# Designs tried in a protein design run: designed miniproteins, single chains, continued (2). Part 106

Each design is a single chain, and the fold is of that chain. pLDDT is the mean over its residues in the fold that is shown.

## One batch from the design tools (miniprotein)

Design m7676
Fold by ESMFold2-Fast:
Structure m7676 (fold): chain A 85 residues (1-85)
Amino acid sequence: MSQQQVAQQLFVDSMTQFYSDVQNYRDQNPNSSPQQQVSQSDTFFNQHMQQFRDQAQQRGVSQSVVDQSVSMMTDTYNSYRSNIS
């Protein structure tokens, strides 16, 4: 598997887990405000982004590919965040 394919798989896995965590938070906290949802989403996103970095480095993904993937994750999250804020 190429470094790009490894990074893409980890990206998909990280974002899937992120959306699952956000949905679980909403289900458990149905009266949470938009501001509380954004704050918690920021926390979940930062946790999954750090796990992505660690796992990608452990699998020998180059720093440039990691940085590009993190940029794409951040752009994806910013788009999501703008729709809920």
Scores: mean pLDDT 85

Design m7677
Fold by ESMFold2-Fast:
Structure m7677 (fold): chain A 66 residues (1-66)
Amino acid sequence: SSAQAEAQIQAVQQRLNDLVAEVEEGKAALIKSYGPEVAEEVQAQADRAIKIAQDWADKQIAKILA
């Protein structure tokens, strides 16, 4: 049903939001531990992790809608 698909998409979006929050928390923790000198590299790592999570979510939503 469309309602079931909507619920599944919302669950995927919630998981994506949780993953992004975990990445942002990890970024903040690393910068706090190692100092501002690592901020650029840590941001690049965070951006890559978020891109992977976003691509995963897009694929899951496509599968739900197939």
Scores: mean pLDDT 89

Design m7678
Fold by ESMFold2-Fast:
Structure m7678 (fold): chain A 106 residues (1-106)
Amino acid sequence: SKEKEEKIKRSLKTMGEVLRIASDALRQIAPTAPPERSQTLLAQSEQLDERSKKLLEKAKGAEADERVKEIRERAERLLADPDRNLSSFASFVTGTLLREIATILE
């Protein structure tokens, strides 16, 4: 149905925005990490950015879910204290993405 297509498009938009925020945050914290970890964070950032761009292209004109605001707030906390907040941030991003995937599969 048209309503189902709009729900899928909104989920794709939400996922794309979440991945973009995560990519930007990892790129920003990478210089604060030891060289080996910095390289891993930059590689992960690049992969997330590529996936984000593909999802956002498919979701043109859609509005993201309000939970994207919480991801942005968590990204700001991550930037303030990367060592303390990285695990929590990664967990929340993963949980949000799994929820959106579940929505698409319905």
Scores: mean pLDDT 87

Design m7679
Fold by ESMFold2-Fast:
Structure m7679 (fold): chain A 94 residues (1-94)
Amino acid sequence: MPPPRVDKTIYNLSREEIAKQLSGLVQMLEGLAAAHADDPEIRALLEEALALAKETLQRVKAGELSIEEVVEQLERIAALLERVLDRTAAKRAA
């Protein structure tokens, strides 16, 4: 079986610690979007990931998401970031 996409450590985190990690992810994504402002394709992917991260953070703070739902949202964000990495690699190869 392939290794799990999300670290099992997340299941042992408090809601407050999950919110802190999501806040860090939002800050990182905002920095990446600013750094890639010249590439509209990368920017669009990062803006989508940022919107998902902000929505997930808001819902976690409101107590509206289970840990399993947070994991699902993180996997969606990870898929968008993988597409950003693929686009960045293709840009370097050109």
Scores: mean pLDDT 76

Design m7680
Fold by ESMFold2-Fast:
Structure m7680 (fold): chain A 87 residues (1-87)
Amino acid sequence: SLEDIKASLDKLLKELPEKITVEDLAKKITDVIASEVGELSEEEKERIKQLILQLFKTKLGKGPKDVLDKEEQKQAIEELKKVLEGL
């Protein structure tokens, strides 16, 4: 469910290191979504990752090689939650 995905994203945030690249964060978020949804192909996972990267570029001004601290990681996950709530 959407609430389960949100809860899993909150758990992910607590488990993340103090610094992570945008690309690594997008990959970890994609893995969380894939685990909750199930049965996603590698192509579907790659498309989800690319959509997350595009969202972070648009909302945070951050490219895939940029490093996020804990506050920026929290902002990134909150922006993702807003998109998920709009579905």
Scores: mean pLDDT 85

Design m7681
Fold by ESMFold2-Fast:
Structure m7681 (fold): chain A 57 residues (1-57)
Amino acid sequence: SLQEFSLYALQKLLEAGFPLDEAIKLAREIGEKAEAEGITDIEEMFELADEEVKKYV
């Protein structure tokens, strides 16, 4: 689900050392990107989250 995806992205951003407020904002933006691209496969969602987090690390 989109909620599970957003929580995964949030956890990855927190692990990367982002402050909570910025991590929440970025996780939301990553979730909105997945929705806009029509990604429904959970594995592809996790790959997108990892690639987006990598851009900021």
Scores: mean pLDDT 75

Design m7682
Fold by ESMFold2-Fast:
Structure m7682 (fold): chain A 74 residues (1-74)
Amino acid sequence: MPSLEEIVEANEKKLTDALIAYIKEHVPELDTPENRARVKRLARDLVRRSAEERVAEGLPLEEPKLLPSTVTIS
């Protein structure tokens, strides 16, 4: 079974790709190398926190094909 880090890396990639696609569609002017780095950092932080919270609750690390929290507005 995948480890915590393997799940984090896989979900980070999925979330990063989804966030970049979202930016390209909705705010293409923000699709810059600097913002891509920030998106990757945000995705990593979100996925790691989600996985750590699941471990703390005694839940399995297994994740279906899903999109975690993305760039959001209130």
Scores: mean pLDDT 68

Design m7683
Fold by ESMFold2-Fast:
Structure m7683 (fold): chain A 81 residues (1-81)
Amino acid sequence: SRDEELLRKLARVVASAIQEYPEYREQIRERALGLLPQLLANPEAAEDAVNESEKHLTVEPDPELTEEIFKELRERYLSLL
């Protein structure tokens, strides 16, 4: 689904950022979770922002970390519905 694809892209962006700046893991995670209400309020703008961020990935996202982040984002997103 569109929502799942967007959450997976966001998870990749978040994983890459955490790998580059592991000391900021909590701040990066909180920022990502804060974007979830925008996915409901303005999905188009949220998708554009995530796609733009994905173009600027500095570090290849780790698949295991990406899945961990994706599960957390999905759980929070579903709780907002």
Scores: mean pLDDT 82

Design m7684
Fold by ESMFold2-Fast:
Parts: sequence; C-alpha cells; structure tokens
Structure m7684 (fold): chain A 69 residues (1-69)
Amino acid sequence: MEERRQKLVEKAREIVRELYETDTDPERIVQKALERLRKEYPDLTEFERRIVESAVVQEARALEAERAK
C-alpha cells in the first residue's frame, strides 16, 4: 500500500515538474497533470485519487513558491 502511494505521489510530482518547465500558469498545470494521471491510472480508488490530487496541488504550490523572488 505505502509503496503504491509513494509511486503515485512521485509520478504526480514528475508530471507537474515537466509541465512547469513549459507552462507558467499554475491552474493550467494542475488541470493538465490531473488529466494525464486520470488517463494513465483510470482504476484509481477514491483514496488514491485524493492522494494524487493533493500531490499535484502541493507540488504546483511548492514550485510557484520557489520561483517567487
């Protein structure tokens, strides 16, 4: 269970980081990341879906904060 969660969180963070290199709009990045995760993992449980959504939002916020000088 924990290993699967870690893989989902890491995948979510990777997708957000990749999108952030080519896009500057945090909301658009979150939408694109969630769409990609839904396509790659259509059989997510409700709990896993919430974890993935939280990871996407958290990573996008962290990257936005790091860019703020």
Scores: mean pLDDT 78

Design m7685
Fold by ESMFold2-Fast:
Structure m7685 (fold): chain A 88 residues (1-88)
Amino acid sequence: SRAQLEQMLAGLQQMVNDQIASLKSSVVNEASKQQAIAQLQQLRDALRAFRDYYLPRLPADLQAAFDAAIQAIIQQVEDAIQELKNLK
């Protein structure tokens, strides 16, 4: 249902926010930075796989909203990866 989709997307957004914050706080040297980047890349790839699986399985009227929301979350992870890559 739409309400279930909205609740799932809200939960996914919260999980992604928490994971990004946790990984950023773990960066204390070059090795921990590379580990954080690798974990964010795995999260990005998992989110892309999740999108590819669920998008064609949703009712047509929900597909555009789901795609927009999941792409925004994926972009947030991409932005976090670039932020960490730019750390000194």
Scores: mean pLDDT 88

Design m7686
Fold by ESMFold2-Fast:
Structure m7686 (fold): chain A 62 residues (1-62)
Amino acid sequence: MIDEKEVLRALGDMYLALAERIKGKDPELAAEMYEKSYELFTQAGDEEGAERARNLAEEVKK
């Protein structure tokens, strides 16, 4: 049985990694991907992952 929270964390990690890769080329798109990662980690109950994604979204907007 696949744990839905594990799938959501994996998706959050994927969006986080994509945002990291594009943040130097497209910071607006990177911010959107970090925000999506934050939403996914929040749905997964991963508060640490959510906090990390939120901080990275704020940093890329500066």
Scores: mean pLDDT 82

Design m7687
Fold by ESMFold2-Fast:
Structure m7687 (fold): chain A 100 residues (1-100)
Amino acid sequence: SMMDEALAEIDRLLQEIAASTDRAEQSALLTRIRELVGRVMRELSPEEAEEFLARFTALVQRVAAESTDPAVAARLRVFAADLEREVREWIAEQRRRLAE
């Protein structure tokens, strides 16, 4: 499915971030994850978006916990929290539009 393919790609990008010591490379990879999440969100219902967000958050937490670099782990957690807030705001807006 599109969701499974997107999560697999996100996992690959997160592993690349965890392996990188270059902050510019990490920033570029985080931008690619954000763009991918944005594309997926446009195709999902609010219910599917909540499932995707839960799976995405669990994936980031796993990669952060497995990271040997505490700075990278902290960066991934901040990124996930910021993106979760943005996605939850988007889901709430879509639910409001569907209720009317």
Scores: mean pLDDT 87

Design m7688
Fold by ESMFold2-Fast:
Structure m7688 (fold): chain A 82 residues (1-82)
Amino acid sequence: MAELEAEARAALLATWRAIAAGDVEAAVEAARRAAELAVRLGVPEEVAERLVEEGRAAAELVAATKDEELKAALAAAVAAAE
């Protein structure tokens, strides 16, 4: 149990790091892994799928807009989650 929770947290942090970097492929890969682990922890599949789609959209927004303020805010949020 605790090991799965740690893996899920690591995957979520990897997702947020990829989003902050505007790396869409890395964000989707990490989000899918986090979603798989979340389902194993009892999260409904519908909620897990939503997390993947929201992660993709966030990474695409950062990559497309190149918003330095958004990037800084996301990087700060990831640092706070550590």
Scores: mean pLDDT 75

Design m7689
Fold by ESMFold2-Fast:
Structure m7689 (fold): chain A 90 residues (1-90)
Amino acid sequence: SVAELIKKAIERIKETVEKIKNSSFQEQKELVVETVREIKEEIEKAGLSPDDKEAVILTAKSALMVLLREILSNEEVQEIMFAVNKVLKE
């Protein structure tokens, strides 16, 4: 379901953000991008409607931005989100 996919995406994002707290910026960016690729694959496999797919993606992006802002500068968040958006367009 959409709610289960959102819950799983947020759980993965929280786990990744916790894991990267003591990592270099390059490692933080790589691990966030990897997490987003995994989330995208799960969404694609779920066979959701376009509206439901968009809802999951937008909710996951919002949660990611909020959590990253707790540990990174605005410039670092913008750089990571640029890479994340590139993955989501693939």
Scores: mean pLDDT 87

Design m7690
Fold by ESMFold2-Fast:
Structure m7690 (fold): chain A 83 residues (1-83)
Amino acid sequence: MPLVEKIEAAIKAEDYDTLLDILVNELFPKLPLPVVRSVLYGLPFYMKSLQKTRDLLEELYRRTTDPEVKAIIEEVLKELFGL
């Protein structure tokens, strides 16, 4: 919960490197997979454009080492962008 404000601050500052670090290393490893899925599907509501959302999701996929989280990122990319 306290991490949401930190994530929103990074998005507003357009500090996507900090955002990626928080999501990969602090948030996703500690959340149940259904919650990770909900967060990923929620990203378009926080990003300024669909292109930026796609770029962020593709970079999350590259930085993520957990195969279950990678599978959810692939699902979200397919559902939102047909990729």
Scores: mean pLDDT 77

Design m7691
Fold by ESMFold2-Fast:
Structure m7691 (fold): chain A 84 residues (1-84)
Amino acid sequence: KIDIDEFLERFKKKVDKDGDGYVKLEDAIKALEELAKEEGIPTSVILKIKKALRELDKDGDGYIKVDDALEAIKKVLEEEGLAK
């Protein structure tokens, strides 16, 4: 079981260091993969989150809102029963 609030805080700190509220999709995916491996999140769940993050980039500009990324990660972790 994962402490979702701690996971999301760690993700936010990795991707939003300048506090502008936006992150490059590539950087968001990289931060997710690093944190998910540390927490022992299954590869199938990591792939689901990566898909959700890619779907947030509807404009194809390569940027997503950090808050939208946090919501997507939280939703997938809760749906997969990994919430603490």
Scores: mean pLDDT 79

Design m7692
Fold by ESMFold2-Fast:
Structure m7692 (fold): chain A 71 residues (1-71)
Amino acid sequence: MKEEIKELVREAVEAALAGDNAAVRAKVEELMKMGFDGEKIERALVRAILLVEEGVPLEEAVEEAVKILLE
């Protein structure tokens, strides 16, 4: 479960950075099917994107987003 969440978050962040809004929406829908709140998912993804823009490695940014999501 945690590995699946991390993979979906990583794919969503990568899609967002590439401007692929359709892929972002698909990953958000999968996270919502797992029982996560849409607002919380958006907050987690925005945090990860901002961290990557500030020079944080993608893997580390994804782990921080997962922490927010599981909170």
Scores: mean pLDDT 83

Design m7693
Fold by ESMFold2-Fast:
Structure m7693 (fold): chain A 108 residues (1-108)
Amino acid sequence: TSTVTVTGNSGSNATSSTSVTSSSWSSAAATSSVTLDITITKTYTDGTTYSVTIEQKVELTAGSSYTLTINMTAVAPDQTPAASSTVTQSAGAKVTNSIKSSTNTVVL
């Protein structure tokens, strides 16, 4: 199991994008699948915090190298952040995306 945590930009921008690129994963011989939990937290200037956890499942083939690119877009606090991922490798991989949780919280 691998966990990737990405903290969104705090600040006044209503929209922002965050891109996370991981170097190749090699020698995944013992792993049939890897689950990545990606948490995006964005704090706006009014103190509102929006968090989304996105679960990515990737099936890995032993001896193959993979490049995982995660593109995330944060929007206004009342809107759902968007995320996409791509996996590049020689033998094909299955990638599934799901939103695990979302929360909108006012910070005092």
Scores: mean pLDDT 42

Design m7694
Fold by ESMFold2-Fast:
Structure m7694 (fold): chain A 89 residues (1-89)
Amino acid sequence: DLDLTPEELAEALAVGLEQALLTIAEGVLAGKLEEAERALEWLSETTGVPLEELRERVKEITALSEAEREARKAELRARAAALNARREA
């Protein structure tokens, strides 16, 4: 029993997916192309999202400036913290 409302579950899944894509994009930028591709394949199998769509999302993230990627990380951390705070209540 995950003890999550449908709203909390949807937010957790959305934050998790975006964090995974950001981590994979950073891997691509670090030259870890094999590991990044393997992670995308796993993510596609797990979420049902087409591999091509996930690749395009990662490509969009790699096209962002470092400052824009850091801002996105901060946003995702805030969303994760808000979700976690709701679980503590």
Scores: mean pLDDT 80

Design m7695
Fold by ESMFold2-Fast:
Structure m7695 (fold): chain A 73 residues (1-73)
Amino acid sequence: GLMSREVAEENVRSAEEHLEWLKEHEEELTEAEKLALLTVILAEADFVIAHTEDEELRERAREIKREAEELRK
């Protein structure tokens, strides 16, 4: 089953907030802490992509995933 639009929006917002926090605090984080947070962000983004039909939310989730994958390298 698909998640509700409201739940999908909440998950996208959570992932966006985690990603922005990571970018702002990257120099303060250990590599293990950075990897743990990236894992959470990627899981949240993938879950939205898999469980919503909302094009805007899917596009936002894909952008989060793209940026998180770049930071993981």
Scores: mean pLDDT 84

Design m7696
Fold by ESMFold2-Fast:
Structure m7696 (fold): chain A 53 residues (1-53)
Amino acid sequence: SHSRIIEIVSLEVEIVGLEIQRELYRRQGDDASAAAADAEIARLRARLAELRA
C-alpha cells in the first residue's frame, strides 16, 4: 500500500540519521550512547524487515 511505502522510506531515512549519530558518539568516546543508537537501529531494521515481508 502507499502507506507501507511511506513507512519504509521513513524508516530508511531514520536509520541513516542514527548511523550518522552513532559515528559521532563513537568519535566522542560516548560508547554508551553509541550502543543505544545501535539498539535503536536494530529495532528499526526489524520493523523494516516486517514491512518488506
Scores: mean pLDDT 88

Design m7697
Fold by ESMFold2-Fast:
Structure m7697 (fold): chain A 69 residues (1-69)
Amino acid sequence: SALEEALRFARELAPEVAQLALEKGINKAWEVGREALRRFGEQRGLSPTVLRQAELELALEVGRLIVEA
């Protein structure tokens, strides 16, 4: 499903966003992560609701990785 693909993409993206957060700060890393999700959604024709769920998944995974670092 579109939701399953979006959540998987967010989880795969999270380590790179977490690394950027440690290197350049969370605000800049989040801008990069959000743009990657926007482009993925544009290419796949995802609804705003699905993109919001993927954004939340990305935020939760990035937060988990930073706390574990």
Scores: mean pLDDT 85

Design m7698
Fold by ESMFold2-Fast:
Structure m7698 (fold): chain A 81 residues (1-81)
Amino acid sequence: LKLGLELVLAKYIRDTLLKEAKDFISEEEINRLAREVAQKIVDGASVEEIRAWLESRGLPEKTVEVMVKAAEEAKKIVDSV
């Protein structure tokens, strides 16, 4: 269950980043970020914790905003399960 949810969330975040942030970071970075953020969401991280982690990695502001928005939507999906 946990692994299946993590994979679904990673795909959602990856697809969002590919649409909105592909000009700012590589596809390899997008794949890594999607997996790491999905894992954090499944492990119960707050949106604020995810934002702080992304900012600590030195990502472009636009990428951080896209990721935070995707994480918000992903948490709504987890809360509905």
Scores: mean pLDDT 78

Design m7699
Fold by ESMFold2-Fast:
Structure m7699 (fold): chain A 82 residues (1-82)
Amino acid sequence: MDELVRKLQEELGLSPSQAKAVVDFVAERLARGEEVFARDLVEELGLSPEQAKKVLAFLHSIGLLDDLEIERLKEAVEKVTR
């Protein structure tokens, strides 16, 4: 997903290594039929909760996650890490 790596860098200001790590992580989770949680992005990739929310919102905007998944994950992160 080279195009997604580029867009994460341009839209969210991630480094090339961070953008690649996000893409690889999301691809692995989706390939296994597992949910992508913002908390996992924080724990596995060292993103802040705010940055993790921006990543999930971006993934929703390109059609990788639906509205309910984004809202559910965002609420869970805010409730635990706020």
Scores: mean pLDDT 68

Design m7700
Fold by ESMFold2-Fast:
Structure m7700 (fold): chain A 93 residues (1-93)
Amino acid sequence: SPLAERLQEILENLDSMSPEEMLRAVGEAIRLLEEFLAEHEVSPEEEAELIALAQELRQLAEDYLAGRLSVEEFKERVRQVLERALALVERAE
């Protein structure tokens, strides 16, 4: 899957990213998840979970920009969400 491949690339490069690069990668991941939902028929449960993951990524970016998360906390939480998204996308295919 193009989505799964790109999420994996982001995960593999996350530790080498600057905060600005992580914010861009989070924005890209949200867009890719939304595009996947628009172009693919998934179960209602899978749709709800993918929407929730996209919303969680958005909230993490907002929390980081508001100073509520450190760079390390932001990175670790983004990693966890992307790992969950990757596992779900791989199961949906």
Scores: mean pLDDT 86

Design m7701
Fold by ESMFold2-Fast:
Structure m7701 (fold): chain A 75 residues (1-75)
Amino acid sequence: SPAEEYLAQAQRAYAAGDYETALEYARKAIELAPEGSPVRIQAASLAYVAARQLGDLELAREYAELAHREIELMR
């Protein structure tokens, strides 16, 4: 799916140390993935760690809260 493709691009960018690109693609994956889906949880978690690497602790907290909410929706 397009969401899985964006997640894969985000993971590749993160592995390369390109945290800005990782965050951009993770955001696109979040927008396209269904709520409570594994893709959306993984994308939110990746956005969280990318935001932390960029030093944006407020944004990191928002994505941590999103990831937690997405995990609760899977239950």
Scores: mean pLDDT 88

Design m7702
Fold by ESMFold2-Fast:
Structure m7702 (fold): chain A 94 residues (1-94)
Amino acid sequence: KKLSNQELADEYYKLADYLENTELDVPEEVKKKLVSLLRELGKLLKEGKLSEVGDISQEILELILTLPEEIRKPLLEFLTGKISADELIEKLEK
């Protein structure tokens, strides 16, 4: 699904807000870092700072690769544009 940078930023903010307010079966420090990086990615997209978006996206990817497969797979599908934030949230709530 092809989204505008504004729409994509809103998807990242939605996920960050969900993760911040939800108990997840991952280390709390990892969750907090992921939330922070997702918020920064959304901010950079809204500001049009596309060169910095690449660096933050790589850091998010590296962090996700440390997560359990049950959580890692849905997050990778979301980051590659295969599923929406709402679909990702449904998968994480299982």
Scores: mean pLDDT 79

Design m7703
Fold by ESMFold2-Fast:
Structure m7703 (fold): chain A 60 residues (1-60)
Amino acid sequence: MAEVYVRAVENLIAMYEALPERRETYARNLRKLVELMLKEFPDDPLVREAAARAEAALAA
């Protein structure tokens, strides 16, 4: 379900921000998860919003 992916993205963003030593690993996993969820649910507004938040976190 799209909601499961959204929650997984939020958890990965939190880990990425909280654990700088593992930042590269979480960034890679976050990018792959966003790619997968956008492929499966391209028009879901919650998925699009989660993807935008992930990209904003990765850009910071």
Scores: mean pLDDT 80

Design m7704
Fold by ESMFold2-Fast:
Structure m7704 (fold): chain A 102 residues (1-102)
Amino acid sequence: SVRAALEELRATLPAARALIEEMARRRLRASDLEKEAEEIEKNKEGSPEAKERLAAMRMVLSAMRREGLEGRALTPEDAARLEATLDEQLARNEASAARLLE
């Protein structure tokens, strides 16, 4: 459902933005996030916080792949680009939801 996808995107965006800022500050790359995501997924009794973090990590990894940023440590300029990409994705999904649900 377009509405469900929009609600998930909107709920996850603040955590995704915080994660992007952390990655730039710590000079982390996509492989660092992938390793942490795998560790969270292996813990079958994850907390709600772990599930929210995993959703944010998957969102950021998807955006990094789209922007070709997987192979290097994230810079502040890369972080700004990723945040802009997520904002554009939200705007597109909101427009699509409005069009399909009217």
Scores: mean pLDDT 79

Design m7705
Fold by ESMFold2-Fast:
Structure m7705 (fold): chain A 69 residues (1-69)
Amino acid sequence: SMEDAIAYLKEIADEIEREVLRRYLAGEITAEQAGALFREKMKERVIEEFGLSEEEAEEVVERVLQETG
């Protein structure tokens, strides 16, 4: 269902955010690089899991960022 897809997307976002934040807090990447890495990993997972185009995946990532930010 759509609700299950959204829940799964939030789970993926939480996992990726946790990894990216860990690297940022360790001083391995800048805040700008952290944002870019999060977007890249989210798009890759959304394309893989839902068969979306790169453009559609980018829209989904922006929506997730709006909900979490």
Scores: mean pLDDT 79

Design m7706
Fold by ESMFold2-Fast:
Structure m7706 (fold): chain A 63 residues (1-63)
Amino acid sequence: DAGERYVQAALDGNAEEARKAARELIEKHPVTRQGALDAQKAAENAKTPEELARGVAEAIRKG
């Protein structure tokens, strides 16, 4: 699913796949849109593992 695929891609540093999965997550879970957007932003601009994990965790908590 989009959430699981996003988590794996983000942790692996695969920004493109994480971005795609985040977009699907936003569409399926509008109530967690803020968290999904933060996670997508972290994946797109992932410069540190901490920033990446923070965005992903926030999306999951809201989901």
Scores: mean pLDDT 64

Design m7707
Fold by ESMFold2-Fast:
Structure m7707 (fold): chain A 100 residues (1-100)
Amino acid sequence: SMADKFREVFLAARARLAEAAGDSDTLTRAQFEAVLAATTAELERRLGPEVAALFRDIATELLDEALAGRDSITVDEALGIFLEALGKAALAYEKEKAKA
């Protein structure tokens, strides 16, 4: 069910990213950060504050790299950032759980 929780969070984030971009297929930093905040809050409720903070920090770092010299990113780039950040947070969570 852990993989299912991460999948549900990703599907919700995908829908939010598409809605935020609308007809432009691009996202400003502010639009991405709004979706990031909503996704982080959902992760915190489902999996706790530590995994949510890790996801937020990784996604923010990846966004800063993607936005270097740009005012916006594409929805596909935003999806890639969320997928990588969620995957890394999931792996870290599973490692901590295995040690307990």
Scores: mean pLDDT 84

Design m7708
Fold by ESMFold2-Fast:
Structure m7708 (fold): chain A 80 residues (1-80)
Amino acid sequence: SKLEEAKRLADKGIELIKEGKFDEGLQYVVEGVRLALEAGDLETASRYARKAIDTALEQGKKEVAERLEREVTRLYIELG
């Protein structure tokens, strides 16, 4: 389902962020959040967005966290 794909992509993105692959991880998380919103699951979208932002901050990457916040906010305006 679209929601299962959303979770798969978001989990992959968070793992990439933990590995220091920030740009790639950010792209996967944003796509996962987008698919969760398209599936109508705001709770899943919010949970994954928050986890990814927190993970980026734990890695000391404030710029990545800010980029995630901007992209997620844009998606909420467009789709949520």
Scores: mean pLDDT 87

Design m7709
Fold by ESMFold2-Fast:
Structure m7709 (fold): chain A 74 residues (1-74)
Amino acid sequence: SMMQELAELAAERAIELARHLAAESRRTGDQRLQDQAIETAEYALKLARELNAPQAVIERIEAVLAELKALPAA
C-alpha cells in the first residue's frame, strides 16, 4: 500500500542520515554526531515497531543500529 511504501522510504532515509552522521563523526572526531546517528537509528526503529512495519524493515534498522554501536569501539 501507499502507506507501506512511505514507511519503507522513511526508514531508508533515516538509515542514510544515520550513516552520513556517523561518517561525519569519523572525519571530524565529533562524538556528538555519532550520538545523533545512534539516536536517529533508535528513533527510526521505535517508529517502525509502532507502525508495524515489515519484519525485513525492522531487521534492517536493527542491523544498522548494531553497526553504529560497534563503531565507537574503534
Scores: mean pLDDT 81

Design m7710
Fold by ESMFold2-Fast:
Structure m7710 (fold): chain A 69 residues (1-69)
Amino acid sequence: SVEEIAENLRKLYESLSEAERRALALVGGATEADLADERAERYHFALALARHQGYSEEEAEAIARLFAE
């Protein structure tokens, strides 16, 4: 489920350094302004990982929205 995926991403996020989280958010399309906003950083972080796992754009966006909230 999307909730299970978001929970697994939260565990990964908490295990990473700030530098690693920022690097993945940039891969997910974050701007410098997004990196200054905790919610926007989390959104793009989750978007990068969901895309890497092969989820559709619609599914990746749904996962990223749930993770960022």
Scores: mean pLDDT 85

